# Designed miniproteins, single chains, continued (3), part 68

Each design is a single chain, and the fold is of that chain. pLDDT is the mean over its residues in the fold that is shown.

## One batch from the design tools (miniprotein)

Design m10350
Fold by ESMFold2-Fast:
Structure m10350 (fold): chain A 80 residues (1-80)
Amino acid sequence: SEAEELAREMIRLIVEGAPEEELRKVSERARELANGNLEKREELGRAFRDAAIAHFGRDPEKTTPEQEEEIVERLKELLK
C-alpha cells in the first residue's frame, strides 16, 4: 500500500541520515494522503509503527539511540 511504501521510505531516510529536506518531503506526502481522513491517518500511523518495529527487530544494533528517538518522535507527530 501507499502508506506502507511511505513508511518504509521514511525509516530508510532516517537510518541513512538523509537531509531534513528529504524527510520533510516524505512527511508532507504522508500528511497529504491522510488529510481530512481519520482512517487513512490511522493506517499511516500503523504502517510507520510496523516499519519501525520491523527495522528494529531485524537490525536493532544498526539503529542508534538518536535514530530511534527521531523515528518515535516522527510517529507521534503523524498520529496527532
Scores: mean pLDDT 70

Design m10351
Fold by ESMFold2-Fast:
Formats: C-alpha cells, sequence, structure tokens
Structure m10351 (fold): chain A 55 residues (1-55)
C-alpha cells in the first residue's frame, strides 16, 4: 500500500529542505549532514506507515 498523501507531502517538504541546505553548503560536510537528516526523517515516516500497516 502506498504512503498517505499527507506522508508524501511531508517527504516532499523534507526533500525541498535538503536541496536548500545542499545549495547553501556548496556540497561540503553540511550537505552530508543534511543528507543523513533527510534519510532519518524519511525513515521515520516509513516507520509510521509500516506501523499503520501492522495494526
Amino acid sequence: MLPTPEQEARIRALADEYLAKVKASGGGPEAEQARKEFFREVQAILDEWSAAQAA
């Protein structure tokens, strides 16, 4: 089952924030940090979705 439209919107917002941070950092250590934060946040949303599927 696909994520909800709300979860998809949250992932899109996180992607926009990640891209903004990468542009601001010029691809240095801050870009790597932003990437890790992005994947952590996306994983949290997917965990919420998985918990809903298990219920």
Scores: mean pLDDT 76

Design m10352
Fold by ESMFold2-Fast:
Structure m10352 (fold): chain A 65 residues (1-65)
Amino acid sequence: MEELAKKIEEEVRKALEEAGFTDAVIQVDKETATVLVYVPGASPEEVTAAQRLAAEVVKKVLEEA
């Protein structure tokens, strides 16, 4: 499942960069396809928005797989 995890990471990073989160730390669990996103210096609301965006990207990738 390394290829799926890489695709998720790339799509999440791209979406976050387009949303303005260029310094986001992205961690993908290869077994569960769960994504954890942390944005240094961001507010809790911004971190929540980034995590929600990541979850939507993961859902889209998994539905298309």
Scores: mean pLDDT 76

Design m10353
Fold by ESMFold2-Fast:
Structure m10353 (fold): chain A 74 residues (1-74)
Amino acid sequence: MSEEELLEELRRKIRELFRAQFAKAPQEEIQKLALEIYELMKELMKATGLSEEEAEKVAMEIARKVFEELKAAA
C-alpha cells in the first residue's frame, strides 16, 4: 500500500474505533479494531521509515482530528 492509502485506512479505522466506543460496542469488536489500527501503524513505519515515537505522534494527530470531527457532529 502507498503511504497515502495507509494514512487513509488509519484515519478510517480510528473513526470506526471511536464510533464503536460511543455506540458501546462489544469489547471484542473494540479490541479487534485496536489491533487493526496497530497493524496499520506498523505498516506505516515500514513504508516511511518512521520511528515508533514518530508513528505514535502521527496516529495521535489523526485521532485528535477525528475526535474533533465527531465532537462537532454531536
Scores: mean pLDDT 79

Design m10354
Fold by ESMFold2-Fast:
Structure m10354 (fold): chain A 78 residues (1-78)
Amino acid sequence: MKELHPEIKELAKELNVPEEWLKKHAGALNLYYELLKEEGVPEEEIRKRLREILSDESLTEADIFLPLAFEAIRRAIA
């Protein structure tokens, strides 16, 4: 498994997110971060979105990817 991006780790530490939950969702979190960065989303906005995700331990992998699905649809229609 690839390690979490340092920016995600920093936020997780700040928010006291359980390490077990982070390990389960590491791939989804990394991909989410990478895709937002590729789309040119400012780091501050990425951090805000990640903070919301990391503060809700009930979220599934699908819930993390849902915003990315909307981005893909928007791009395909435009």
Scores: mean pLDDT 71

Design m10355
Fold by ESMFold2-Fast:
Parts: sequence; C-alpha cells; structure tokens
Structure m10355 (fold): chain A 78 residues (1-78)
Amino acid sequence: KNIISEEYEKRLEEGKKKFEEMDPEELRKAMKDSKHLDIGLYVSHLTADYIKEAKENGESVSLSADDEIDLAIELHEK
C-alpha cells in the first residue's frame, strides 16, 4: 500500500505539471485520451476535495467530464 501511495503521488505531480502546461482546450482533449491518465488523476484529486466539502455542507454534486475539467481549472487557480 505504501508503494501504491508513492506511485499515486508521482502521478499527481506529473499530472499537475502537464495540467499547468496545457491550454483548457488541450485539457478537455487529454481527459478523453487514455495516454494522459495522469492528468485525469490530478483532475479527480482536485475535484474530490470539492465534492467532499459539498457533501459535508449537505449539497448534492453531479459532474460531467467537461464540468469536472472546468471545475479543476478553477480550483487550480486558487
């Protein structure tokens, strides 16, 4: 499990770097491309905390893939 944790952190850092280097249009295309799984992992990591907070506040959140990317872009700019 510690090995899995190390691999997860590595992919998050790689995904974050690529996320910072890409335009929003490129990010939307990358999310649909299995070659950019690290970007998808970083996007999911960003949105997971938002969804958790929304649930704790009694809010219901349902996101499409495009909505998730747009939310991740906003969360990254904080």
Scores: mean pLDDT 71

Design m10356
Fold by ESMFold2-Fast:
Structure m10356 (fold): chain A 79 residues (1-79)
Amino acid sequence: YHGPEEILRERARRLVEETIAAIRASTALPEAEKERLIAELRERYARLLELLDQGNVPVERYFEAEAELRALIAEARAR
């Protein structure tokens, strides 16, 4: 994808930022569980950024990494 790598980075950053804010605002989750979820989110976000940094990654690899991030967000919301 030759397009807006900077826009993709910004979108991913916003998604992670909003999800971390939602986790921290939760009254149902213990503090230890919040920290684990946030750490896992940051790790998956770092992997996504690493893929974008490679420059010539197939779009399928990007979508796989994004799906992993979204799956973790869905799991966090289900709790």
Scores: mean pLDDT 73

Design m10357
Fold by ESMFold2-Fast:
Structure m10357 (fold): chain A 83 residues (1-83)
Amino acid sequence: AAERQAARDRAIAGAEEALETFKNGSVEEAKKKAQELMDLVREAAALAGPEAIRSFAYVEEALKNPEKMKEYLEKALEILRAG
């Protein structure tokens, strides 16, 4: 329980940081933050289950599509906060 919540909290913080970095206009830095977020979401998925797996898919799409990075990071953040 505590490990699952801690992993989710780290993933939420990572998603917020990636999104703010993207809003500040640094796509290269936002990609680095999104890659760090992928690792955090993998940890959360190992502990949390289907909701964390869904957020993983959106972070993966954010890395593949920079023009929609904001949309995908926002969706990942919504899923992480809802679970």
Scores: mean pLDDT 74

Design m10358
Fold by ESMFold2-Fast:
Structure m10358 (fold): chain A 68 residues (1-68)
Amino acid sequence: SKIDEIVEHALRLVEKWIDSEGLSLEEARQVAEAIVRTLGEKYGLSEDELKEALERVMERVEQLFAER
């Protein structure tokens, strides 16, 4: 789905920047939100789809830091 593609794309970029720049959880959340919003506009997500994508990406970012 478009939501899955956007979430996975955002996570790949966030993981790369965590590894290269040492992002905090809050910084990673801000970056992930910006990517999801930008891609959501580009792919024409509805308001509900954008909310779902934001919720899912935030959950996945939180899990990345919980495993550290």
Scores: mean pLDDT 81

Design m10359
Fold by ESMFold2-Fast:
Structure m10359 (fold): chain A 75 residues (1-75)
Amino acid sequence: SELDEVKKAMVELGKYAQKAIDEALKRGDQQKKEKLVELFNETSIRVSDALAAGNYEEALKIIEEAKKKIDEIMS
């Protein structure tokens, strides 16, 4: 189902974000760690809002954008 696709994507995003946070912490980069935490929290709220509206396509786009932003923060 569409809901299961969003749930799976959020679990994978959470794992990806945690890996990035762990790498930032290992390098002592507090600024990157804070940006990653803020991004994941903001993304979680936005995904929740999209799901409440029944907008599964928007939820998936928000998740994809968040993954790209994690990559940008870590570069």
Scores: mean pLDDT 90

Design m10360
Fold by ESMFold2-Fast:
Structure m10360 (fold): chain A 83 residues (1-83)
Amino acid sequence: MKELWIKKMEELVKLLREEAERLLPADASEEEREAAVLAALEAILPYLKKAQEALKKGDIKTAEEYFEKAKEKAVEFLRKLAA
């Protein structure tokens, strides 16, 4: 279970870094990109908490559903920051 959490978190952070690089202005600093990724992670914290609780109970399907919702909401948040 802990291994699945680490894998999903690594996938999420990688996705958010790639999306921040694409969505933010070309002149944005590395620090601004990192700040945007951290802000997106904070915004989706409730979904990540629910995913973690599902994993602790062995409910992999529910955990994966919350990870997908977290990804969607994080990308939406980054798009709003880039606007």
Scores: mean pLDDT 80

Design m10361
Fold by ESMFold2-Fast:
Structure m10361 (fold): chain A 108 residues (1-108)
Amino acid sequence: EPLISEEHRQKAKDFLESIPESKKLSEKQREALEEFLALVYQYIEKAKEGKVTDLEEFLAVLAALGLGSVFPQVPRELNIELAKAVRNVDLEKIKELMKKVVKILANA
């Protein structure tokens, strides 16, 4: 099942709380970013273990693209870069791009 584990939800919360601008986010914005990032952490872990399915990869990439629909303030180019970083299993790049997303939403 594509259910996100509590461990990955906690990792997502911890990461977002490490970004000072996250305090300016609405509860709905924070919840959406936490769910997305938790899905990404779970996907990355499975991908590194060679256990990821095509469906899980598709859902993770689709979730990244979906952020642009939920948050129209996020530039299309940033949204596309995030989707590419997810497809490439590049956790460092995903974290850098998520910091940019948080700052954009906090300042919008």
Scores: mean pLDDT 81

Design m10362
Fold by ESMFold2-Fast:
Structure m10362 (fold): chain A 83 residues (1-83)
Amino acid sequence: SKNEELEKEVNLAEQSVKGALEWIKKQPEEKLDDSIKQLEIILKEIDELIQLFQSQNAPQSLINRLKSLREKVLEELEELKKK
């Protein structure tokens, strides 16, 4: 069903972001600018996905999961920018 496809997209986004955050935490200091750029791209992709889900009247639970994912990315981005 359409809702099962949307759930799968959220699951993939959550796993992708988890992998990216784990990768970034292992990078040396000279990769800080690259890590910031990558997180900014991820943040934009999540924002676009939220807009798409809202336009498709996706379940609010899925939209809330994407918003929570966005907050995790934003927190990590802000932490890196403090360095």
Scores: mean pLDDT 87

Design m10363
Fold by ESMFold2-Fast:
Structure m10363 (fold): chain A 81 residues (1-81)
Amino acid sequence: MVEEVVERGERAVREALRLAEEGASPEELGKAIDELNALASEADYLAKTSSPEDREKLEATRERLLEAAKILGEKAEELIE
């Protein structure tokens, strides 16, 4: 479960950053941001009931997901202008 969430999160971050680089539409970026935030929430929820070691991994994954969402948000703002 923890490893699955970490792997899914890493994949989501890579795909989201690819969309930003390749000029995805604001709608596509918005959908990716929603997915990143949903995975970050899932990681936070699992961290609350996980061992300290797993919690550290989940928190690191959450931080990466939130940073990717921020990057995509900035890219979406650029596309509006």
Scores: mean pLDDT 82

Design m10364
Fold by ESMFold2-Fast:
Structure m10364 (fold): chain A 80 residues (1-80)
Amino acid sequence: SAAAAAQQQRRDEAIQRAQALKAEHEAELKEAQKRLEEARRLSEVDPEKAKKLMEESQRRMDRSQAGIDLADAGIAAAQA
């Protein structure tokens, strides 16, 4: 039926959006990990600034991971 086709299209679009969002969060996680390593190198020159940047990077990693988990839950829900 047209209604069933429309529902499937909406599910497919929701899955594609969630997958795109997951990829975005995974890219942000990788950038945050890189910034964390850069901050660790800075600790030899400016320990206080390095500590702040490491804490900011860790918070960014935590947020990105939460975004990945939420996107995965969205994909699972749309596939059910």
Scores: mean pLDDT 88

Design m10365
Fold by ESMFold2-Fast:
Structure m10365 (fold): chain A 66 residues (1-66)
Amino acid sequence: SEERLKKIRELQKKIVEEAEKDPRNALTPSAIRELRKAITQGMTPEELEALYEKARAESRRLLELG
């Protein structure tokens, strides 16, 4: 559990840092809620990182459609 919490904090830091570098990397509010739900449901850090990468790709795709 302690190692899982450490990995989750590292992922949260990565999400913030990427958004600070380029606002286009920021997750949508719906994607943030989905990640929070996944964390509370006990998904592994690896599954959470995969979910983040998918959400980031989808966010960029939506920007290209506008």
Scores: mean pLDDT 78

Design m10366
Fold by ESMFold2-Fast:
Structure m10366 (fold): chain A 92 residues (1-92)
Amino acid sequence: MELAELLRKLAEVLEKKGYTEAAKHFRIAADYVEQKKYVEAAKHLERAADILLKEGGNPELAEYLRQAADYVRQGKLDEAIELVKKALEIAE
Protein backbone atom coordinates (compact mmCIF):
# COMPACT_ATOMS: atom_id res chain seq x y z
CA MET A 1 0.00 0.00 0.00
CA GLU A 2 1.78 3.17 -1.23
CA LEU A 3 0.06 5.55 1.22
CA ALA A 4 1.00 3.45 4.28
CA GLU A 5 4.63 3.18 3.05
CA LEU A 6 4.83 6.97 2.53
CA LEU A 7 3.38 7.64 6.00
CA ARG A 8 5.99 5.33 7.57
CA LYS A 9 8.79 7.10 5.63
CA LEU A 10 7.45 10.47 6.83
CA ALA A 11 7.35 9.14 10.42
CA GLU A 12 11.01 7.99 10.16
CA VAL A 13 12.17 11.38 8.78
CA LEU A 14 10.27 13.36 11.45
CA GLU A 15 11.44 11.06 14.29
CA LYS A 16 15.08 11.67 13.25
CA LYS A 17 14.34 15.43 13.51
CA GLY A 18 12.94 15.01 17.05
CA TYR A 19 9.19 15.03 16.25
CA THR A 20 8.68 11.73 18.09
CA GLU A 21 5.01 12.20 19.11
CA ALA A 22 3.95 13.28 15.59
CA ALA A 23 5.87 10.29 14.11
CA LYS A 24 3.99 7.88 16.43
CA HIS A 25 0.63 9.11 15.09
CA PHE A 26 1.79 8.78 11.44
CA ARG A 27 2.67 5.11 12.10
CA ILE A 28 -0.74 4.49 13.71
CA ALA A 29 -2.41 6.17 10.70
CA ALA A 30 -0.43 3.89 8.32
CA ASP A 31 -1.65 0.80 10.23
CA TYR A 32 -5.28 2.00 9.96
CA VAL A 33 -4.85 2.70 6.21
CA GLU A 34 -3.70 -0.93 5.71
CA GLN A 35 -6.83 -2.07 7.61
CA LYS A 36 -9.00 0.25 5.42
CA LYS A 37 -10.13 2.09 8.56
CA TYR A 38 -9.90 5.47 6.87
CA VAL A 39 -11.82 7.52 9.48
CA GLU A 40 -9.43 6.38 12.26
CA ALA A 41 -6.44 6.90 9.94
CA ALA A 42 -7.60 10.47 9.17
CA LYS A 43 -8.00 11.27 12.90
CA HIS A 44 -4.40 10.21 13.59
CA LEU A 45 -3.08 12.15 10.55
CA GLU A 46 -4.87 15.29 11.77
CA ARG A 47 -3.53 14.71 15.31
CA ALA A 48 0.02 14.25 13.94
CA ALA A 49 -0.24 17.50 11.92
CA ASP A 50 -1.50 19.41 15.00
CA ILE A 51 1.31 18.03 17.19
CA LEU A 52 3.91 18.83 14.50
CA LEU A 53 2.71 22.45 14.24
CA LYS A 54 2.62 22.81 18.06
CA GLU A 55 6.24 21.55 18.27
CA GLY A 56 7.42 24.23 15.79
CA GLY A 57 7.22 22.19 12.61
CA ASN A 58 6.71 23.67 9.13
CA PRO A 59 3.16 25.12 8.74
CA GLU A 60 3.03 24.23 5.02
CA LEU A 61 3.92 20.60 5.88
CA ALA A 62 1.16 20.55 8.54
CA GLU A 63 -1.38 22.00 6.06
CA TYR A 64 -0.61 19.33 3.40
CA LEU A 65 -1.09 16.66 6.08
CA ARG A 66 -4.44 18.11 7.21
CA GLN A 67 -5.61 18.12 3.56
CA ALA A 68 -4.36 14.54 3.15
CA ALA A 69 -6.39 13.55 6.25
CA ASP A 70 -9.56 14.95 4.61
CA TYR A 71 -8.92 12.88 1.45
CA VAL A 72 -8.16 9.73 3.51
CA ARG A 73 -11.46 10.15 5.40
CA GLN A 74 -13.23 10.27 2.00
CA GLY A 75 -11.34 7.18 0.72
CA LYS A 76 -9.62 9.32 -1.95
CA LEU A 77 -6.27 7.65 -1.50
CA ASP A 78 -4.61 8.83 -4.75
CA GLU A 79 -5.18 12.49 -3.79
CA ALA A 80 -3.91 11.76 -0.25
CA ILE A 81 -0.77 10.08 -1.69
CA GLU A 82 0.09 13.21 -3.72
CA LEU A 83 -0.22 15.45 -0.63
CA VAL A 84 1.86 13.08 1.55
CA LYS A 85 4.56 13.06 -1.18
CA LYS A 86 4.64 16.89 -1.04
CA ALA A 87 4.79 16.74 2.77
CA LEU A 88 7.69 14.26 2.61
CA GLU A 89 9.65 16.55 0.21
CA ILE A 90 9.27 19.45 2.69
CA ALA A 91 10.18 17.22 5.70
CA GLU A 92 13.39 15.94 4.04
Scores: mean pLDDT 86

Design m10367
Fold by ESMFold2-Fast:
Structure m10367 (fold): chain A 87 residues (1-87)
Amino acid sequence: GKAEEEAERLIKKIEKEKEELVKLAEEKGKEEVKEWTEKQLDKIIKEIEELLEKYKKGEISEEEALFELGILEGLALMVVGISKLIL
């Protein structure tokens, strides 16, 4: 379904951004930024996975799932933006 495709797309996008930011933080010797970024983005990925599980169980509609995925994408963009500012 559309919500499953969007969730998979978003997880891959967040994982790629995480890998790039972690590498940059390691190159700059910013261990605290690395650890914080990994923790925040891993939490968001877990929330996407939990949302997808609820959708697959029929507990939420596709419209609700897509709306909540949009919120989670926004939160991931904030984490990425903060990491880039402090790197």
Scores: mean pLDDT 90

Design m10368
Fold by ESMFold2-Fast:
Structure m10368 (fold): chain A 88 residues (1-88)
Amino acid sequence: STSLPETVDMRAARLTHRVGQEFVAALTDEAELERAAARLEEAAKAAPPSVPEKAIAILEAMKEQAEELGLEELAERAEEAIEEIREL
């Protein structure tokens, strides 16, 4: 049972993980999944060594690919997660 207060880093990681699970579930094309994996890895590597900063970079990469694929609902969820992390 989760009874401890959530830290900024833990919340950023959880939001990113949740959107990431929805993103992977929405991708039906294996080539798009491979492109997503590469894009997310590069975004994480380029971001500052901070959990919230890496989370935002990963979510921005997911949003961009979702927009390219016409997955508007998923792109909106990624943007909402980015905004929530920025306000932490």
Scores: mean pLDDT 80

Design m10369
Fold by ESMFold2-Fast:
Structure m10369 (fold): chain A 66 residues (1-66)
Amino acid sequence: SLEEAMELGIEFLRHLGMDELAEQLRSTHEVKVYAAYDLAKSAVEDDPGDERTRELLEKIESLMAQ
């Protein structure tokens, strides 16, 4: 679901240390899912060895497809 994808996106932003951005996006409905997804893709490109980042991206994609 979109709600679960949003929560994973927020968790991912916190994993990157972007806590303030995670809080700011919390009130912004569907837009935050796309923003989190885009950031997750960029982070995987920057550090493909970070398994947690890759797992969070995969979970976001799976939930968005529902």
Scores: mean pLDDT 66

Design m10370
Fold by ESMFold2-Fast:
Structure m10370 (fold): chain A 103 residues (1-103)
Amino acid sequence: MARQYLDQAIQHHINQDYLSAGDYAAKAIDLGLDELSLEELKTIAGILVHSQFLGVDLSAEAHLALQRAVERIAKEKGIDLKDPEQANALYRELLRIGANIGK
């Protein structure tokens, strides 16, 4: 189920329907944060980071989903989110992933 919402988030993001992409990304995290792989979490976080970079007004649920995904990615990779250099490097990686979806 969580992967079906991830697939919908990807499809909506490719179609530039960023609000729906954010809502489906939030559903994927809510239902399957522990089920999703590191690469799937990066894809979700990338979709949300790219949408924010474009100035999309994401839902509160999408903002919370981004926070939860980023915290899980940081834990798995040993990234200190309180270190601005490490946090910025992760942000740049996620933005690149999101920007390149469907390219």
Scores: mean pLDDT 87

Design m10371
Fold by ESMFold2-Fast:
Structure m10371 (fold): chain A 85 residues (1-85)
Amino acid sequence: DPRLEELRRKGLAIGLYFLSKMLMNDKARSLDRDTAIAEAMKMLGITDPEIVEMAKELAETMTDEEIDELVEQLREEVRELRENL
């Protein structure tokens, strides 16, 4: 299902973004953005360059509030898909 694949990619990109942001802001690690993204990719097992580019684009173009809204929208889309399966 193309919609499920698109939702999966968006979810992975958002997860990668949040994990990399946590690694950048962690007092023990304090990683730069590119290193944080690479480490988050390893932790999540993400190798798709399109997902990495989506995560970088989210970091560059969206505010934290807009990303929180996007997460809520994805939760709603997942809920609707479950109800229609």
Scores: mean pLDDT 72

Design m10372
Fold by ESMFold2-Fast:
Structure m10372 (fold): chain A 98 residues (1-98)
Amino acid sequence: KEQEELIKKAKELIKKAAENIVLGKTEEDKEKQLEYFEKALKDLETFLEEYFPKLSEEDKKELSELIWPLLEELLKSEDEKVRKEAEKLKKKLEELLS
């Protein structure tokens, strides 16, 4: 039950990040676009730091498959800061899976 609640919260955090990436990609205002991408990056960082270490190996694999395409979308950003933060999170994910 506690593990199920942890996974549910982790999935909601990933879903929020995905929604913010979609909003950022469709936003015409560059300042608001950056705010959406920064929110997504923060949610993904929180997931990797607070939730990921508590997951079973099976759940780590499942949830890493969900966040990988989100990191790839952020790496395609025209903003250098967004790309650099996404690269840091990608490296952190790779280190956590090794």
Scores: mean pLDDT 85

Design m10373
Fold by ESMFold2-Fast:
Structure m10373 (fold): chain A 62 residues (1-62)
Amino acid sequence: PADVERAVAALRRAVNGEPLTGPGDKVVAAAADTDGDGTVDQAEYDAVLARLEADAGTTLPR
């Protein structure tokens, strides 16, 4: 679904240090940053991506 695609794009931008300019990008990044330190590391990215794959019932490109 479009929501999953948007969330993956936001996570990729956050991990790569790209600007979070899309609607909801900052919310998705903040949700992935569970310790609130302002960074999304590879482990947080992988955990959220796995959760999105489970919720969507599909595999997502890495």
Scores: mean pLDDT 68

Design m10374
Fold by ESMFold2-Fast:
Structure m10374 (fold): chain A 76 residues (1-76)
Amino acid sequence: SEEEVIARAEKAVADAEEGLELYEKATTATQEAAGLLLAAGALYEVALLAKKRPLPEDIIKKAQEIAKKLGLNIPL
């Protein structure tokens, strides 16, 4: 359903925000890699969900800002 796709996208954005926070606060290479991988995976999930149905503008904008902060080129 549309609501289910949006809920999954909201969770993916939250996971991306968590990954960004871990990345920015990392004190070891392992923590930096873990944060980056979580954020990148979550951002790609948002991109895949956007191909199924149009997502709310606020979700897309948050995902784009996180991608920009990480220097990632995500197809959003």
Scores: mean pLDDT 87

Design m10375
Fold by ESMFold2-Fast:
Structure m10375 (fold): chain A 77 residues (1-77)
Amino acid sequence: MFEEIKEEIEKLLDEDVLNPEILKEVGKLAAKVKDDEQRFELNVLVARKIAEHLGTEEEFEKELEKAKEELEKEKKE
């Protein structure tokens, strides 16, 4: 199920990553995933697609490192 949700999200983002209706549907699909790690992976996928379209991949990688570190700290705490 998670892999199917991930594939659907990837297809939606490939169509139009900046479309609010598509982002809303992506959010609904991500909400079906209750595992924090899997949801984080989906959020990374969305953010990466947006960064690629905006040309902000360098900023995205920096934010990804920060988000990954915060998620790791939350799991440990």
Scores: mean pLDDT 73

Design m10376
Fold by ESMFold2-Fast:
Structure m10376 (fold): chain A 100 residues (1-100)
Amino acid sequence: MSLEEKKKKVEELAEEILELLLQIAEEIPDPELAEEVKDFAEAFKEKIKYFLENEDYESAIILLEKAIEALKFYRDHEGANEKLVEEAIKKLEEMRKILE
């Protein structure tokens, strides 16, 4: 995959992940947890863009791994929508593979 194709695909995935995280936040019954997920979603796209612009792929991968762990926790312990969480994790894992 060319560097330009890699960047375009990561940008498309980041946008799709943002939309899924916002949907997850809207379906969470706990308002404090919903706000936490929404804040993370809004920051996620900006942080990924920052890391890509600085060629800091290692920090980008760490952010993706932490996001996956957080989503698994919300699914398993806080009753977040399992289907939306699984879709978000799948896209985060796809982005991680592109950045490796």
Scores: mean pLDDT 80

Design m10377
Fold by ESMFold2-Fast:
Structure m10377 (fold): chain A 56 residues (1-56)
Amino acid sequence: MENLRRRLRAARAAIDLFEEKLKEYESQGNEKLKEVYQKQIDEARADLERLEAELA
C-alpha cells in the first residue's frame, strides 16, 4: 500500500507540474511544447486513474 500511495502522490505532483508548464507555453505560443506537455498530462492522468482504482 505505501508504494502505491507514494506513486499516487508522485503522479499528482507530476500532473500539477505539467499543467503549469502547459499554461506557461500556451501563453508563449509554443505549440510544440504545449503538445508535449499535453501528452504527458494525458499519460499521467491515465496512470493516476489506474493507481486510484488499485487503491479503491
Scores: mean pLDDT 80

Design m10378
Fold by ESMFold2-Fast:
Structure m10378 (fold): chain A 87 residues (1-87)
Amino acid sequence: DEVLKELIAFLREVAAASTDPAARTYLLLMVHELEEMLRNKESLEDIIKMLENMIAYLERAPEIPEAVRAAVIAKLREAKAKLEEEL
């Protein structure tokens, strides 16, 4: 949960700093989804799958600026790796 809270905080920070509306919108949707999963006490396995889906989407989303996309993907992969250590 600490890993997920750190990820949510990072995504909010990036969204607040972003001037691109597509990036802001998607990052806030990611925050909403992750906060809902945390609130609903979703399984660690389901959270990991959600992070994988988010990474896959970002890798194929040219409308999101490359610098934002790269930074967010790196943080998602870091969070996923830490959560996988807890399985």
Scores: mean pLDDT 83

Design m10379
Fold by ESMFold2-Fast:
Structure m10379 (fold): chain A 75 residues (1-75)
Amino acid sequence: KPPKPWGAFLEELATDRALLEEVLARAGLPVSAREVQRMLSGAIPARPEVLRALAEAGGVPISDADIEALVAQLS
């Protein structure tokens, strides 16, 4: 199965809570789906470690620069 582009993966996580919860469980992160969605909307500070773990759990290739760019965009 080909890896998903980062942008497409984020759009899926924003629209599909069940998928987001499954990815969070796979990533082993102590954060809720609601907390992640609030990070993506800019309602709370985005944590780089959470975004990186989501990408790894989703099998999405991403660089530290891509994560830093998203955090800056959400700030």
Scores: mean pLDDT 75

Design m10380
Fold by ESMFold2-Fast:
Structure m10380 (fold): chain A 65 residues (1-65)
Amino acid sequence: MSSEEAVKILEEAEEISAEEAAKLLGVSTDQARGLSAAAGGSGGPVLDRKGARALAKMARNGSGL
């Protein structure tokens, strides 16, 4: 899967499991949860839309992932 496809999936997600988001970005589940929480989203095993969109923005910018 391309990084562009992963970003689109995360931008359109209403919620996504932290494990699934981590696999899309090639990071650990703990990193995905931490990044979501740092952006004001859910730090739990299921990321809310705010968390998913924050991960998508970071992946698109190429910073910190």
Scores: mean pLDDT 77

Design m10381
Fold by ESMFold2-Fast:
Order: sequence, then structure tokens, then C-alpha cells
Structure m10381 (fold): chain A 95 residues (1-95)
Amino acid sequence: MEEKRRRMLELGFLAMQAALVRAALSGDVLDDTETGKKAVKAMAEASFNGILKTLEEKGDLATAEALRNADRDAQIAWLDRRLAAYDAELAALEA
């Protein structure tokens, strides 16, 4: 059914957004050019804002607020848990 394929694509997109934000927060260099560094920062900021907006739209205002006010290490820990959850759901869908 196309619902399964749609969810797999959605999970891939969400995982990519979370991974980009996580890499930027951890200081991983995704591009070593000055232009590339600015592009990665802009994309990470947009992706983080997208995550917050999605949480707020789904009514999870407490998580969005906590994440916005969290320090870097707490934000990374939350993203790691989210990525693990996406991986688990994707594996179940591929079975």
C-alpha cells in the first residue's frame, strides 16, 4: 500500500533533518568551504525551526519549548533519541 511508502519517505526526510541539526550542534564539519559552512548553518537553523514548528502543530508545545530552551548537549541527546525512534520505525516498515 502507498501509505507504507509515504511513511518511509517521511521518516527518511525527518531523519535527514534531525541528522543535519545534530551534526551542526556537535561541530561536525559537513563542508569545509566558507560558503558551505554558511549554507550548512542556514540549513540546520531552518531544519531546527521546522522540527519546532512540527511539534507545535501537533500540540506538543511543552517539548518544543523545552527543546528551544535546552542547552546544546540536551538538544543533541533529544535528537539522538529521535533518530533512534525513526530507525526503529523504518526497520519495522521494511519487515
Scores: mean pLDDT 77

Design m10382
Fold by ESMFold2-Fast:
Structure m10382 (fold): chain A 79 residues (1-79)
Amino acid sequence: MIKLTVTIYEPGRPPVISTGYIKPSQVEGAGQSLARLSERSGWRVEVSGEGDPDPKFEKENEEAKRIVKKTQEELEKIQ
């Protein structure tokens, strides 16, 4: 599982930090949902991910980290 941390910056309010565990295959879909949230609300959204500590997921962790990084870069472009 990938530990996904989402930080949402609503104007005039403290940042809301949410953490969840998702499958590597769900990272891209989660990123797309967060991009839509940012576009619809105008709020700044940041995403970071921590890989599964199990060595058998190293390849999936690298792919997931790449998708998370791409999502964060796309979010910064929109904002």
Scores: mean pLDDT 74

Design m10383
Fold by ESMFold2-Fast:
Structure m10383 (fold): chain A 90 residues (1-90)
Amino acid sequence: SITLSEEEKEYIKKIFDYIDKDKDGVIEGREVLRFMFEFFADPEAVKEELGFPESVTDEELLRYLNLLLTYADLDRDGTITKEEVEKFLS
């Protein structure tokens, strides 16, 4: 029931890619928590590194993160894969 714009889909992909430092196509809760600490320490620097425009608020970035975490839950082990993110955004 959630409709996402193409721009919002790209932001969600960028957030996943940023959290996936090892580029193995998998993120874990620990990596998400690290991202949140980085973001709250310097929201402007994180948004710049993600390539987000100034029009994207801190609240909107957190909303995109929440959408990723809510809909890309594949495993009982608390991991999220790139494949499931792509499937969710298709």
Scores: mean pLDDT 77

Design m10384
Fold by ESMFold2-Fast:
Structure m10384 (fold): chain A 68 residues (1-68)
Amino acid sequence: SQEELLAEVEELRERFLEFAREHNLSEQDIQEGLRLLDGIRAMVEHRPELAELAREMVRNLRRSLEEQ
């Protein structure tokens, strides 16, 4: 559902911020990552036909954070 996918994006945002802290990312890199996540959230909210694409993007980003 849209609600579940929005919750997944929010959880990914929290994981990204933890990753950024652990790897000492610059404020610029943190802001760029947050803009990407905001873009995915907007896609979920305004483009429900792209829900599967948004879900794949969330899955891929989560995997990247786990693998470095």
Scores: mean pLDDT 83

Design m10385
Fold by ESMFold2-Fast:
Structure m10385 (fold): chain A 80 residues (1-80)
Amino acid sequence: SQEESIEFVERVIELLRAAADYYRSQGKDELAAVYEEAAKQYERLLEKVKADPSLTFEEVVEELEAIARETEARLAELLA
């Protein structure tokens, strides 16, 4: 459901912000910035989901996976 999709995306945003805050507290500013950018991308997706109740769960998952892949690539570059 749209409500379920909204709640799921909100939880992911919360976790990403918590990760950013944690890494910033450790002085890992570049790593924190990656999580902050991911949170912003998920916030944009959340607004799309709220604006369009016809979005299927599969379409939401595809957008989530695209953001996750970009985030993983940025993390891999920092950890290499």
Scores: mean pLDDT 84

